Designed miniproteins, single chains, continued (4). Designs and how they scored, part 36

Each design is a single chain, and the fold is of that chain. pLDDT is the mean over its residues in the fold that is shown.

## One batch from the design tools (miniprotein)

Design m13213
Fold by ESMFold2-Fast:
Structure m13213 (fold): chain A 85 residues (1-85)
Amino acid sequence: MSTEERVLELLRRAQELVTLSNAEFLAMSPEEQIEYAVELLRRLLAAGVPREAARQYAAMLVSELARRYGEEVGERARAAMDALL
């Protein structure tokens, strides 16, 4: 329950920082989606989101990218986001 509430709060905060619609994001290449996710994570950290919470958000994004584009894309996204954490 606590973890689910924290993920929901992170999603709400992430939506406040999103400059692209979901349709625009999904129209991007996998590489561009990774770049956007990294930039969004960087903004969350700059906004004062705790690193632990940011890691949970990053894990969620990695899971979504892996589900859509396969494990190789997921691992690439994880490596890029881990560099910020």
Scores: mean pLDDT 71

Design m13214
Fold by ESMFold2-Fast:
Structure m13214 (fold): chain A 86 residues (1-86)
Amino acid sequence: SVDDKLKQIKDSVKNGDYKKAMDIIKQMYDDYVKSGKFKSLKADQQKTFMDFMFDFAMTHMKYSIMKVMGIKMSDDQQKIYDAMTD
C-alpha cells in the first residue's frame, strides 16, 4: 500500500539506507506525480510524500554546495548525496 511505501522510506532513512529510500521516492514520483495520480492519494499521504521530497531536495542542495566549496563530507553525507544524484 501507499502507507507501507511511506513507512519504508521512513524506516530506510532511520537505518541509513538512503539508496533504498530514494529508490522508493523515485518509484512513487513516477507512479503518482508523473502519472497525474497524485490527487488520488489521501491528503495525509500527499503531505507526508511532499515533506520527504522537500527534505531530500534541501539536503541535496546543502551537500551540493559543500561539494562545490570543497568541504569534506562524512561517509553518511556522501551516501545521501550519491543516492540522490543517481
Scores: mean pLDDT 82

Design m13215
Fold by ESMFold2-Fast:
Structure m13215 (fold): chain A 62 residues (1-62)
Amino acid sequence: MDAVVDAMKAAAVESIRRADELGIPREVALAGVRADIDEAVAAGQLTPEQAAELRAFAERAA
């Protein structure tokens, strides 16, 4: 099981929840999560397939 994917899913949920509590628009919160996912891919921490799963998960969590 990929611990990095699981950790990033948890981080995405927390980031989206905090943004909502602060009145930050959903699209702005999602842009931040997408930037974190893209950075992890650039750093070699995620495959493109894992990144696609995380983006889909974040959009459902928001």
Scores: mean pLDDT 79

Design m13216
Fold by ESMFold2-Fast:
Structure m13216 (fold): chain A 64 residues (1-64)
Amino acid sequence: KVREIIGEVLGVPVSSITPDSRLEDLGFDGGKGRKLIERLKKELGITVSLNELFSARSPKELLE
């Protein structure tokens, strides 16, 4: 589910997102980060700050 949300927010195919993909390499920026935080909170109940999101190396770290 996290991969699907990231794909929708960043506008990239889910198949392009691996556990080791860097969010910044996928076109992640502050505006998309805010959308991603909102979607993660509403759909998965995960609360993440922009600082935490920019510090995350990959989608896998957002699940920890």
Scores: mean pLDDT 67

Design m13217
Fold by ESMFold2-Fast:
Structure m13217 (fold): chain A 98 residues (1-98)
Amino acid sequence: DSEKAMEYYRLGAIYYSQKKYDKAIEYFEKSYEYALAAGNYKLAGQAHFKLGEVYYAKKDYEKAIESYKKAKEYFQKAGDEESAAEAEKKIEEALKKK
């Protein structure tokens, strides 16, 4: 499942770079589902972080904040305090846009 999670993460990143936001969301959601099933909290956090970036690009700041909050939770579960702090900064940035 971690291999599938990484494959879906890469596909999401490709669609995001092409500004195909709905496709990017679809693949990042699949990435976190497979990452979570595998117990890979770091990758689950990374997928939610990218979901936050996609929603932010769509100017859906409410969904961006929700996604970054979940990213922070998973990074904390993974013991990745630096990535959790980065997610917190993104929450603050998105809140300023509301």
Scores: mean pLDDT 90

Design m13218
Fold by ESMFold2-Fast:
Structure m13218 (fold): chain A 83 residues (1-83)
Amino acid sequence: SEEEKERIDLDVQLALAEIMIAVGKLAISRGKVDEETIKLLEKAIQMLEEVLERFPDDEVAREALETARSYLEQAKKLVEEKK
């Protein structure tokens, strides 16, 4: 079905976003946050927002978005402290 195909495409976007979040978390934990880390987390947020626009009740996407936003705030603070 068309809905099933759209769900699969969005599930792939969710998986990619989760990988980006994991990479961002690793950079934060190692104190190696840079502008690329910020861009990666911003991309993950954009992808998760696209998933939630189509499936607003997706709890996994909602939780991942909250996590990504938290890590983005942490990453921005760490980059600001280096200036």
Scores: mean pLDDT 84

Design m13219
Fold by ESMFold2-Fast:
Structure m13219 (fold): chain A 74 residues (1-74)
Amino acid sequence: MPSVASLEETLAIAVALAEREAATLSPEAQKRVRALVDEFTARAREAIAAGDAAGFLALSQEFGRRVREIVAED
């Protein structure tokens, strides 16, 4: 099972990558990415607190998919 520290590090990396990708987008798309980061950070922390590694992975995949949708719409 991944450790809590490992999952939190993975979350931090995912957030940093999304923020860097957002830097090249329109101001509207940047707002959408920030809202998505806030939403997924909260949900990911709930999964980490519950020890739900599978839920964390599913949330990470959903987050990546939605970031790609925002990039594609910009």
Scores: mean pLDDT 80

Design m13220
Fold by ESMFold2-Fast:
Structure m13220 (fold): chain A 95 residues (1-95)
Amino acid sequence: AMEELRKAMEDVLKALEEKGVSPEEIERFRRAFDKILADAEKYLTPEEIQELARVAKDAAERIRKSDSPEEALNIARTLLNYLSDKIDEAKRRKA
């Protein structure tokens, strides 16, 4: 579960690099993904982690099919927001 999510997130970062997204923007996503990985391990079930890995993998494929760095960035931002929302929902369940 966690290894699949980590690999899917790395695939997203590689897809962004292939589409010409700047190193500075890629580093910002890497830091955000590292934070999400730490929180996912603490708050999510294995089934929830597997679902996030699937969504991230789908996003990486969509980024590779995108026609511009701007479109690729929009896909990555949408993914980041989705992942963050799922973490926040899980944190509220434990509160």
Scores: mean pLDDT 86

Design m13221
Fold by ESMFold2-Fast:
Structure m13221 (fold): chain A 106 residues (1-106)
Amino acid sequence: SKEIEELLKKIKEILSKPVTDENIVELGQLLSLLVNLEIEKVGLNDEEFKNLVNEVVTLLLELYKKKKITPEEAIKYVKELLEAVRNKDIKRIEELKKELEAKLKK
């Protein structure tokens, strides 16, 4: 999707900028838009699945805020999350959540 590609480009631009309150808010909005577009595109209506996706997004934002993730790592995790949503792979999203929680505890 052209819209998904444009959102990914904007996310990459924000991740390359200093961590500020404005950039944290903008990153959160862009990530939410991106995952919601993929969820809508695949027709996902499972509330537990959507909640798990939102938990991963929240963890990515916390890692960015605390400077515990590089821009390259963040983009990798965003792409893996989108692929897991596209494939409706709940186990992969649970694995991503555990990986990000482990990074946050360091």
Scores: mean pLDDT 87

Design m13222
Fold by ESMFold2-Fast:
Structure m13222 (fold): chain A 94 residues (1-94)
Amino acid sequence: LVEETRRLAEELVKAAKEGDVEKARRTGERIVELAREALSDPEEALEVLRIAAKALAEAEKIAKEQGNEEMLKVIRELAERLLPIAEEVAKKLA
């Protein structure tokens, strides 16, 4: 899951650089699915979430620099979908 998440994170950042909103959405949805699958292993889930958070932060920065409001909306929606997963992982690791 971690290695696949790294590949998808790179695809997400590339989609942001290209302004490809639909590719960013599809790639981000796959990352969210991997984060949910990783919930059975909280340490792996934490690493998946760290990779996802870093990619989303970079994609947000790119979208802001490009003035791409549609991309910013997609990135914000993906971050919101990852938040409850991150909360569950944090609770399991406490």
Scores: mean pLDDT 84

Design m13223
Fold by ESMFold2-Fast:
Structure m13223 (fold): chain A 89 residues (1-89)
Amino acid sequence: DKIEELRKFIDEQVEKIRKTLEKLVAEGKSPEEMRKQLRPLLAKAYDELVKKANELGLDEETRDKLMQEFAERVSKLVKEALKKIEEKR
């Protein structure tokens, strides 16, 4: 299942972002420092996801839906990390 393969890849990318966020929170990084570190990581993840979707031959509508799922999952992780940073201050 091509959709399940892309979802598995999304899960792997989300896990990498989660671990990076947890490390930044543990290191006491500011919200600005966290955003600076995440920006290139997110850009790379988006590029890799688009490439993977194209390699799997997914249509644009399905790709965009899964990319939105990734964006929503990442947004939730970033919000939780920012909340933890604020609570540590």
Scores: mean pLDDT 83

Design m13224
Fold by ESMFold2-Fast:
Formats: C-alpha cells, structure tokens, sequence
Structure m13224 (fold): chain A 68 residues (1-68)
C-alpha cells in the first residue's frame, strides 16, 4: 500500500511538471486519498505531507501563471 501511494505521488509530480489537466490531477489526488485510508497513521502522515508539498507546488505554479 505505501509503495502504491508513493507511485501515485510520483505520477502526480510528473503530471504537475507536464501541466496535466486539472481533471487528471484531481483523479490521482482522489486515488491517493482513497489509498491512505488503508495505511497506518505514520505512513498516512508521510504520504499526506508529500501530497501537501506537491499541491503547494502546483498552486504556486497556477498563481505564477495567473500573475504573469
């Protein structure tokens, strides 16, 4: 389960780097949220921290594009 969550996080990062459509990003985020329900508290916290960092990077990119 943790390795699957990390694979989805890597996929999400690649999608963000490639400017994937919002709908595809949302779908992968939903898959990560579903998967973390099967993890223990420590693994869940680690995955959520990585997800939060990726989403912060995504939002910063969107904000930069809107400011330009």
Amino acid sequence: ALSQAQALLAQLRQMIDNDAPQSEIDAVVAQIYALIQTLDAADRAAVLAQLGDLLDQYMARVDAQNAA
Scores: mean pLDDT 78

Design m13225
Fold by ESMFold2-Fast:
Structure m13225 (fold): chain A 72 residues (1-72)
Amino acid sequence: MTPLEAADELKKQAEELAKKGTASDLRLASGLYDQAAFAYMSAGDFDKAQELYDQSVELQKKSDELTKKQLE
């Protein structure tokens, strides 16, 4: 498996989890986007790696907001 094939698979898994929209799914999706970003960086696609890292941060923020809403 090439690094790009691995990154593509991780990205697809992250997108499916993000679509489910629960706090736990968004947290898992964030982790998968982070792994995909590292794989794209290792393959030399720095622009795509940055995009996926930004998406990871955004999903973590959304997960935290949902968790806080459940505690209130």
Scores: mean pLDDT 80

Design m13226
Fold by ESMFold2-Fast:
Order: sequence, then C-alpha cells, then structure tokens
Structure m13226 (fold): chain A 93 residues (1-93)
Amino acid sequence: MFEKAKKVINGDLRNEPKEVIVLAGVIIMKQLVEEMGLSEEEAFEIVYERIRKQLAGVLSDEELEELMEKIKKLYEENKNKSLEELLEELEKL
C-alpha cells in the first residue's frame, strides 16, 4: 500500500503539484522527527534543502519561502495525525 505516496516522498518533487509537495514535506519532516529522532528544526532544514535543490530554477525565492511556510503550518496542524493517516491522504492526491 501507499506505492504512489512512497514514489512521491522518495522521488523528484519537480513535476508534482504544490499541494502534493506540501503534504510530502510534512510526511518527510514527521518521519525525520519520529523515526530518526531529529529535532523539528533539523527536520525542517533537511526538507528545506531538499525542496530548494530539487526545485532550483522552477520556484522563485518568494515561492520557495511561501511553500516552506505552508509545510510548517500543515506540520503543526497535523502533529496529532499518524504517519499512516498522512500517507493515506498523499496516496489520494
């Protein structure tokens, strides 16, 4: 299960809709914090660098900042959701 979601999380975000990128970013942050024991700040920096690098030349600096703020907000709103629930949401997009 979650074959589509796993491909998004492990793949190139360049061709994904912004909604998909935001949810994938939240899931990656949650995995880094809950499964790898990183701080929320460290997890956010890792997600930021991945998105910045993959979407270089696709997003402006302003669009990147807006996208990262959406990821941060959605992460806070979904702190009580399990990784499985978030993966199910991504699979449906």
Scores: mean pLDDT 82

Design m13227
Fold by ESMFold2-Fast:
Structure m13227 (fold): chain A 69 residues (1-69)
Amino acid sequence: SDEAVREFLESLGLEEYFDKFVEKGLDVEKLKTLTPEDLYRLLGIKDPAHRVTLYVGIADYKRVEEEKA
């Protein structure tokens, strides 16, 4: 759901990108497939610190989901 994406972004202090994720149709499953290239090409995230934070956050999110499943 869009709320799960919002909560994820808020946990990283990156809720400013929430509208971009919704606009691109990105849910939590698609979020897990994003590469560093996707963060600046697909989402237009220009700040390299924000891209690093998102990439690390996505990797951690995937690890938690893999342990659950």
Scores: mean pLDDT 77

Design m13228
Fold by ESMFold2-Fast:
Structure m13228 (fold): chain A 114 residues (1-114)
Amino acid sequence: SSIKKKAEELIKEAEKALKEGDLDKAYKKLKEAFKLAKKSKDPELALKVGELALKVAVEALKKGDYDLAIKASELAVEAARFAVELSKDPELKMRAELVEGMALLVRGVAELIK
């Protein structure tokens, strides 16, 4: 699917931005990738978005960007929940539930110290 390929390209761009420390760019690319993951109903793409959004949230928290940490953690929660709802794979569901739990923790910490 062209939609899935575009989502995968956006995920790669987000990974590159994250590696370069451009957290705002990483977040924007992940939001776009998640929109395409929802359109394609792909739980594996949604989980990948959630995992990377959680990494963005953690890095934003470390840098004192609490607003970005909250937004990225919210994206991670939404993406993880979407993956759980669509998937029949128990391992993917467990990974997504772990992402959701960790993202909720990061959001809570960012909200408390903001």
Scores: mean pLDDT 91

Design m13229
Fold by ESMFold2-Fast:
Structure m13229 (fold): chain A 77 residues (1-77)
Amino acid sequence: SYFLKAAEEIEKMIEDELKAGVSELQVYEAALGSMAAAGLVSVSEFNKIMSVKDPEERTKLLKEKVEETLKALREAA
């Protein structure tokens, strides 16, 4: 139930921010950063993605890692 609640909270925050017109880069950076701070994602992996200089590629990698992590949290519930 903890992992399911964490996934639902993060998914809601992402959907709410995107509906409010916040950019995908900003939303997914904030989401993955929060996941790393909570120990749900490796800080080193987050830092590796953040080191990507191309904002379009960085956004894609952030989004993919967030979606992968959310799926893992739901499967662990």
Scores: mean pLDDT 85

Design m13230
Fold by ESMFold2-Fast:
Structure m13230 (fold): chain A 80 residues (1-80)
Amino acid sequence: SKQDYIDKVMTEMNTRASELITRASQAGDEKSEQQVLELIKEFSGKVEEIEKLPDEEAKKELDKLMEEFNKKLEEIDKQI
């Protein structure tokens, strides 16, 4: 279902963000930790907007959003 797809995307985003927050925290990198928290907040808002779309369109936009999220998360990871 659309909801199962949204739940999967949200779980993956939160898991990846949590792992990077833990690494940043262990490194004493408060800046990177804050950037990851801000990124999650921004992308959670985008998921809420995508949820309003028809099922097939929502799934396509979620795939695109996840790719964008991963790229931005990797940029932060390189700072740590």
Scores: mean pLDDT 87

Design m13231
Fold by ESMFold2-Fast:
Formats: sequence, C-alpha cells, structure tokens
Structure m13231 (fold): chain A 94 residues (1-94)
Amino acid sequence: MKEKLEEAFERAKELEKKGVSLEDILKELAEEYKNNDVSVWTGQILRLIGMALEEALRKHRGDLEAVKKEFAPFAEEITAYVKKLNKEVEEEEK
C-alpha cells in the first residue's frame, strides 16, 4: 500500500507497545492522516461511531435496545465496509 499507511501502521504498533488504548490510537491516526488514505477514512468513521454511541448511551441512560435500534442501519453498513477491507488485505497478501 502507500508509504503513509506503513507509517500509520508503525505508529499504531508503537502506541500499542506503550499501552495506549485502541480508541486513542484511532483518534491519533485519524487526525494525523486526515486527507490522504482509506485507513484515515476508516479511522474517522470508527471515531464518529464511538462518539455517537457514547452520546446515545448517555442520552438513553444505558438502554442498549434503544441505542441498537437507532444505530442498527449505520452499524450494519460500517461492518460490511470493514469486512470488505479485510478481504482486500487478504487478497493482496496472497
């Protein structure tokens, strides 16, 4: 893939070794590579989902069924997209 994707991957590995949470790693990657990579787009989407879920959980006071109902179409779409990206990575490796 692109040089910036390799840099992002290496930085993610370094942060993981330091014990930084996955959420914070995704935020840093999204901020740093904002306008140039598919990985940045994916990171930004995951960050938006995280923030939206957190606000929805606060608004509905932890009612998971209400949150699931509001986010079900969005979550399904994102899950399908991530699954597609994983298949593309597997195809490139072999």
Scores: mean pLDDT 57

Design m13232
Fold by ESMFold2-Fast:
Structure m13232 (fold): chain A 79 residues (1-79)
Amino acid sequence: SARLEALREALVAGDLRRAALLLHELMTEPVEVLPGVAEALLEAARELEERGGDPELVELLRNQASNIYTALGDYEKAE
């Protein structure tokens, strides 16, 4: 969705304020949106890592995606 793409772009750009607002909006949507949020976080983490971005931010994004997968009962993706 356009919101998920905007979240990924904001995270990769380091615009944490915009990312936080977009994440808040996505969290008000149906639970079916959560897998897409986790995927957007993992894609942003991958792009940041490939570009030599902030390793602490990469870890936080991966941890947040893992937490979403755990909450959804997808333990294989959560590791």
Scores: mean pLDDT 77

Design m13233
Fold by ESMFold2-Fast:
Structure m13233 (fold): chain A 82 residues (1-82)
Amino acid sequence: LPRPSAREIAEVVKELILSPETPDGVARREDLPRIVERLRERGLDVTLEEVEAFMKRADVDGNGEVSLADVNALLQELERES
């Protein structure tokens, strides 16, 4: 199975943030299993550790909360890395 790109992980995290499962508009550590499940449902070979690493990179203030703005900022940074 293909491995997810950072963009595909970001898309799933954004979908979760915009869903009723996260009514406060942020993703937290407790949401990691749902993000992994959604990526695997897309046919992507992903581990909990890979999603956790993405979330940790997006959580720039270290408060355990990843907002839509955090995900977008990380995507912009990754797009500048060739």
Scores: mean pLDDT 77

Design m13234
Fold by ESMFold2-Fast:
Structure m13234 (fold): chain A 79 residues (1-79)
Amino acid sequence: SNIEKAAKLARDSAAKGKTPLEAFYNAYEGAKQAKPSKEGAIPVAMAASTAASERFGKDGLNAGTYAAIGALMGAYEAS
């Protein structure tokens, strides 16, 4: 339940980004706000990565990878 809610928040936050860099910052803030458990960090990062990849595709600044890094950083800083 908590992991699912955290993943949804990170995903929705990443999807609001207008650029790959904004997707990174939005994923970071979303994951940090969600405060996922250690076990939730990877699912949260994967959710953010998927949302950013779907939005920007491969032609962007590898947006999925940036969103995943942002979400992991946010999750670990909240821990």
Scores: mean pLDDT 73

Design m13235
Fold by ESMFold2-Fast:
Structure m13235 (fold): chain A 100 residues (1-100)
Amino acid sequence: SPALEEVRRLLKEKKPLEALAVLRDSSDNPEFQQAVEELLIALASKDPAALEAALERLVAVTPEELRPLVAEILLELAKQVEDEEVAALLRRAAQRLLAR
C-alpha cells in the first residue's frame, strides 16, 4: 500500500504523529480509525488517564497485520515525550501490541 510506505517514511523521519494520522486516514477499519483519533486527542490533552484509556482501546482494535508497525510508532513517540509517565504508557502499549 502506498499509504503504508508513507507511514514507514514518516517513521524514518522521526514523525510518529504524522505516521498515525496517515494510518488513520488510509484505514478502512472504522474502529481502528476512531482509536487512532482518540489517541491523538489524548496526546494533545496531556491527561494520563485519557491517554491510558485511548491506548487500551488502540491495543484491542489494531488489526493483527498492523500491530508491529503501530508498536514501532508508539516506541518512537515515547522517545520524543518529556513526561516519563506518558513515555511509560506508550512503551507498555507497544509491548502489548508485540505480545503475540
Scores: mean pLDDT 88

Design m13236
Fold by ESMFold2-Fast:
Structure m13236 (fold): chain A 88 residues (1-88)
Amino acid sequence: MPTEAQLQAMIAVAQEVLERLRDDRSPEALARRGEAYLAIGLAYFLLGKYEEAVEYYRRAVELLRAAAPDSPALALAEENLRRAEEAV
């Protein structure tokens, strides 16, 4: 089981990816930002912070739908969003 400190570290790393790619509008950068939001959402879900998880999963779905609509990451983000919404 990941520790709270490990989950916070995962959030910090994913946030650094989002900041690094903030102004890059390429499909590859948009897909990577979507994956970063998915990782942050997963970390908040594991912390029991379902409201925050929903917010980040929604951002992941928006970016992945635009940049990588046939991606397994989009399907995972949509499934995890539904689960997080049901958890609160």
Scores: mean pLDDT 85

Design m13237
Fold by ESMFold2-Fast:
Structure m13237 (fold): chain A 66 residues (1-66)
Amino acid sequence: MIDEYFEKGKELLKKKNLSKEELEEAGELFQRVVVLHATRGIDDEKFREALELSREVRKKLEELEK
Protein backbone atom coordinates (compact mmCIF):
# COMPACT_ATOMS: atom_id res chain seq x y z
CA MET A 1 0.00 0.00 0.00
CA ILE A 2 1.06 3.63 -0.51
CA ASP A 3 1.55 4.23 3.23
CA GLU A 4 3.82 1.16 3.50
CA TYR A 5 6.04 2.39 0.64
CA PHE A 6 6.28 5.85 2.19
CA GLU A 7 7.13 4.64 5.71
CA LYS A 8 9.67 2.06 4.48
CA GLY A 9 11.44 4.72 2.42
CA LYS A 10 11.61 7.05 5.44
CA GLU A 11 12.98 4.23 7.64
CA LEU A 12 15.76 3.56 5.10
CA LEU A 13 16.76 7.24 5.07
CA LYS A 14 17.06 7.24 8.91
CA LYS A 15 19.96 4.74 8.72
CA LYS A 16 23.39 6.29 9.26
CA ASN A 17 25.27 3.95 6.89
CA LEU A 18 23.18 3.85 3.71
CA SER A 19 24.45 1.71 0.83
CA LYS A 20 23.83 2.67 -2.80
CA GLU A 21 21.33 -0.19 -2.99
CA GLU A 22 19.43 1.13 0.06
CA LEU A 23 19.34 4.65 -1.42
CA GLU A 24 18.05 3.23 -4.72
CA GLU A 25 15.36 1.27 -2.83
CA ALA A 26 14.29 4.39 -0.90
CA GLY A 27 14.13 6.39 -4.15
CA GLU A 28 12.01 3.69 -5.82
CA LEU A 29 9.63 3.61 -2.83
CA PHE A 30 9.13 7.40 -2.83
CA GLN A 31 8.74 7.41 -6.63
CA ARG A 32 6.02 4.74 -6.36
CA VAL A 33 4.18 6.92 -3.82
CA VAL A 34 4.43 9.93 -6.16
CA VAL A 35 3.24 7.97 -9.23
CA LEU A 36 0.35 6.29 -7.39
CA HIS A 37 -0.87 9.62 -5.96
CA ALA A 38 -0.50 11.43 -9.31
CA THR A 39 -2.35 8.75 -11.31
CA ARG A 40 -5.23 8.81 -8.78
CA GLY A 41 -5.34 12.62 -8.61
CA ILE A 42 -4.42 12.62 -4.92
CA ASP A 43 -2.65 15.75 -3.63
CA ASP A 44 -2.03 15.32 0.08
CA GLU A 45 0.79 15.94 2.59
CA LYS A 46 2.35 12.51 1.91
CA PHE A 47 2.47 13.20 -1.85
CA ARG A 48 4.30 16.51 -1.30
CA GLU A 49 6.68 14.99 1.27
CA ALA A 50 7.40 12.01 -1.04
CA LEU A 51 8.34 14.47 -3.84
CA GLU A 52 10.82 16.25 -1.52
CA LEU A 53 12.30 12.97 -0.24
CA SER A 54 12.61 11.57 -3.79
CA ARG A 55 14.58 14.69 -4.78
CA GLU A 56 16.83 14.29 -1.70
CA VAL A 57 17.56 10.62 -2.54
CA ARG A 58 18.38 11.58 -6.14
CA LYS A 59 20.96 14.12 -4.91
CA LYS A 60 22.56 11.55 -2.61
CA LEU A 61 22.73 8.99 -5.43
CA GLU A 62 24.35 11.58 -7.74
CA GLU A 63 27.04 12.13 -5.06
CA LEU A 64 27.89 8.40 -5.27
CA GLU A 65 28.22 8.45 -9.10
CA LYS A 66 31.46 9.59 -10.73
Scores: mean pLDDT 74

Design m13238
Fold by ESMFold2-Fast:
Structure m13238 (fold): chain A 59 residues (1-59)
Amino acid sequence: TNREAAAKAAELLRQGDAEGALRAGQEGHSGGAATSAWMGRKSGDYEGGAEAAERLAKA
């Protein structure tokens, strides 16, 4: 997983930009970050999605 892509996806999710977060994860080839963004968008839990992406960025 690309940690930089995960960090960017987390920031975008905290800004409420789930589509931007998904694209950042996909373009950075971070499957985990893309999944976190997609789940946040689908459930409306953007904070939970951001926290998951932040964990990937710190790993």
Scores: mean pLDDT 75

Design m13239
Fold by ESMFold2-Fast:
Structure m13239 (fold): chain A 84 residues (1-84)
Amino acid sequence: DAKKLMKEAMEKGKELSKKMKKANEEEKKKIYKELIELNKELAEKVKDDPLLVELAKAGIAFLEAALNKDSELLDEKLAQIAKE
């Protein structure tokens, strides 16, 4: 069930986001990498739903951008994709 997989990934994302608030820079990079891997696995599991695959790939792109830039860029891109 692709919907259940998306919900589980979102819940894991929320928990990792809470950990980031208390994390140092090295720990934040580790959390971003973990989120990227989670989204890659999700895209493979939901490959029968093109919309969910696109959402997972978009999530990977945002996290990769955040890993190379600051968290403001991540927030801006998350707001943009939620609109589209």
Scores: mean pLDDT 68

Design m13240
Fold by ESMFold2-Fast:
Structure m13240 (fold): chain A 58 residues (1-58)
Amino acid sequence: SREIEEQCAKLCELLQNGKLTVEEAINLLKELYPDDPLLEKHIQQLQAIHNAAVKQLE
């Protein structure tokens, strides 16, 4: 749980800075933490950050 939180925070930072795609970030979490009960919550967080970034490009 703590490891997925730390990894998600790092991925969120990279995603916000345009260093990786939302698909890459989601796939990394699924590969590293497939059985973590918070996986879906963190995937939703990454998607929300991506959607906010896309809205700013409009």
Scores: mean pLDDT 78

Design m13241
Fold by ESMFold2-Fast:
Structure m13241 (fold): chain A 109 residues (1-109)
Amino acid sequence: MEDFADVLEGMARALRRKAKEYEELAKQGVPGSKEKADVYQRLADLLERAAKLTREGKYDEAIRVLEEASQFAREAAEKYKGKDPQFAEELRVLADSLETLARRLRAAA
């Protein structure tokens, strides 16, 4: 079995770094940066939870968390599509990746 937990932990770390970068930009007064930091923080938290559940063998719960994360990313993408099209596209790509990971984990369980 591919180590899904390591993949999810890697993704969570990358999103946590993006959240911190945007938190720093928000402190410098860059508009919209706080909202972007909050979105990446939420996604990182969900992926860390999914990784932990995967390591514990709780695959059904991990799949539900990944589906929640994908839906959150998709809703955020829709919200930002007119305000920040580049950010919206990044979130759509992330949502698709999370949905694919949920399907792969379901097939492996």
Scores: mean pLDDT 86

Design m13242
Fold by ESMFold2-Fast:
Structure m13242 (fold): chain A 79 residues (1-79)
Amino acid sequence: LTSEQINEAVRLIIEEDLSQEEVAEKFGISRSTVSKLREFALTGHTSSEEIASLMKGGSDFAIELEVERALRLMEEALK
């Protein structure tokens, strides 16, 4: 995912109220990744600019790795 694609995905979720599954299909990413991007945009990160800034210093895989690690930590906490 590029920062432009993240901005577009967040806009589609917020502005057009598309489901996470539809956005995932459009960008060829997992539904869980879309769900986490939405969470980051709507809670701790106040704008798509902030999310884009997180990608500025690395590849798209850096955000995917962070999302995957966060999900794993949540699963461990639920055990």
Scores: mean pLDDT 62

Design m13243
Fold by ESMFold2-Fast:
Structure m13243 (fold): chain A 102 residues (1-102)
Amino acid sequence: SLEEKLAEFRKRVDEFIKQLKELSKYLSPEDQKLLNKAIDILRKARDEIEKDPKNAVEVGRKAQRELLKLAEESDNPVLKNIFLYLALEVSRLAKEIQKAVE
């Protein structure tokens, strides 16, 4: 159901945010700023998709572009890879939500 897919999406995004917050303790102040921007992008995408699931793909594409920009701005190879992974995952999850909208 759409409700089950939205719950799965929330859970996955919240787990990403939790992992990023834990990682932030080990990063430079500059890297923490980029990581906090990624967290904000993920929270905003979650909230917008929950409010309007029929536009999930558009919200996901915007979040993907913003995360890819953070990957380009980062000089840290670990953060680059994390942001690239998050960009792919948020796009994939958003497509699953929109397919569940009838």
Scores: mean pLDDT 88

Design m13244
Fold by ESMFold2-Fast:
Structure m13244 (fold): chain A 72 residues (1-72)
Amino acid sequence: MEKLTKLQIRITGLAMRAMADLVDARLNGDKEAEAKAQKILDMAKEIDKKIDEGASVKEVEEEVKKLEKEMD
C-alpha cells in the first residue's frame, strides 16, 4: 500500500511534466511534440485507472518504468 502511494505520486509528477511539455509544444506550434505529450498524459491516466481497478504494485511499477522511458 505505501509503495503504491509513492508510485501514484511519481505518476502525478510525470503527468505534470508532460502537461508542461504539451503547453510548450502548443505555444511553439510543434504538432509532433504536442501529440507525444498528449500520448504520455493518456498513458498516465490509464495507469491511474488500473490502480483504481486493483492493479498490483508490480504491474504499476512496470507501467511507470515504461512511461519514464517514453519521456526520455
Scores: mean pLDDT 81

Design m13245
Fold by ESMFold2-Fast:
Structure m13245 (fold): chain A 82 residues (1-82)
Amino acid sequence: SDSAALQALRDAIIAAMEAELAAAEAAGDNERAARIALELGTMYMGEENYDKAKEYFQRVLELLPDDHPYAIAAKKALEIIE
């Protein structure tokens, strides 16, 4: 396996997701932005990059009301990694 090529592909996917997140936030599409942030947080959590996971889960909580399903999921994830 080519670990360098896989890393570059992963970095490109993350960059694309971050760009989509920024575009959704700029458009005021908080639900779409929160979904992308939740996906990024879950990905980083799976890799045990808890600092990055926390940043994205906290962003979900900034974008949506506390009772939204995505906000509930982000809160539960933060409780696990805190």
Scores: mean pLDDT 88

Design m13246
Fold by ESMFold2-Fast:
Structure m13246 (fold): chain A 98 residues (1-98)
Amino acid sequence: SIEELREELEELKKRFKELVKEAKELYKKALKVSDDILKVIGLGLRVIGLEFEFELLYEKALKALEEGDIEKAKEYIEKMKELIKELEELIEEIKKLL
């Protein structure tokens, strides 16, 4: 239902924000201790890119739900889940630089 999809969308947004916060704290630590500063910078840029992509998908999902396009909303929600997995993998890459 549209109501269930709205709840899922808000849960994904909350989870993504928590992961971004974790990534940024790890990034700050990596900048201070890593001997591979260019790799740290590259990973930080990827976090910024994921934030931008997630925000665009979130806005598209909201619009699809407002228009009653359930299939389109599901498509954007699935893409948002993929970005969460990518951010989780990126966090593990940052941890390896600590």
Scores: mean pLDDT 89

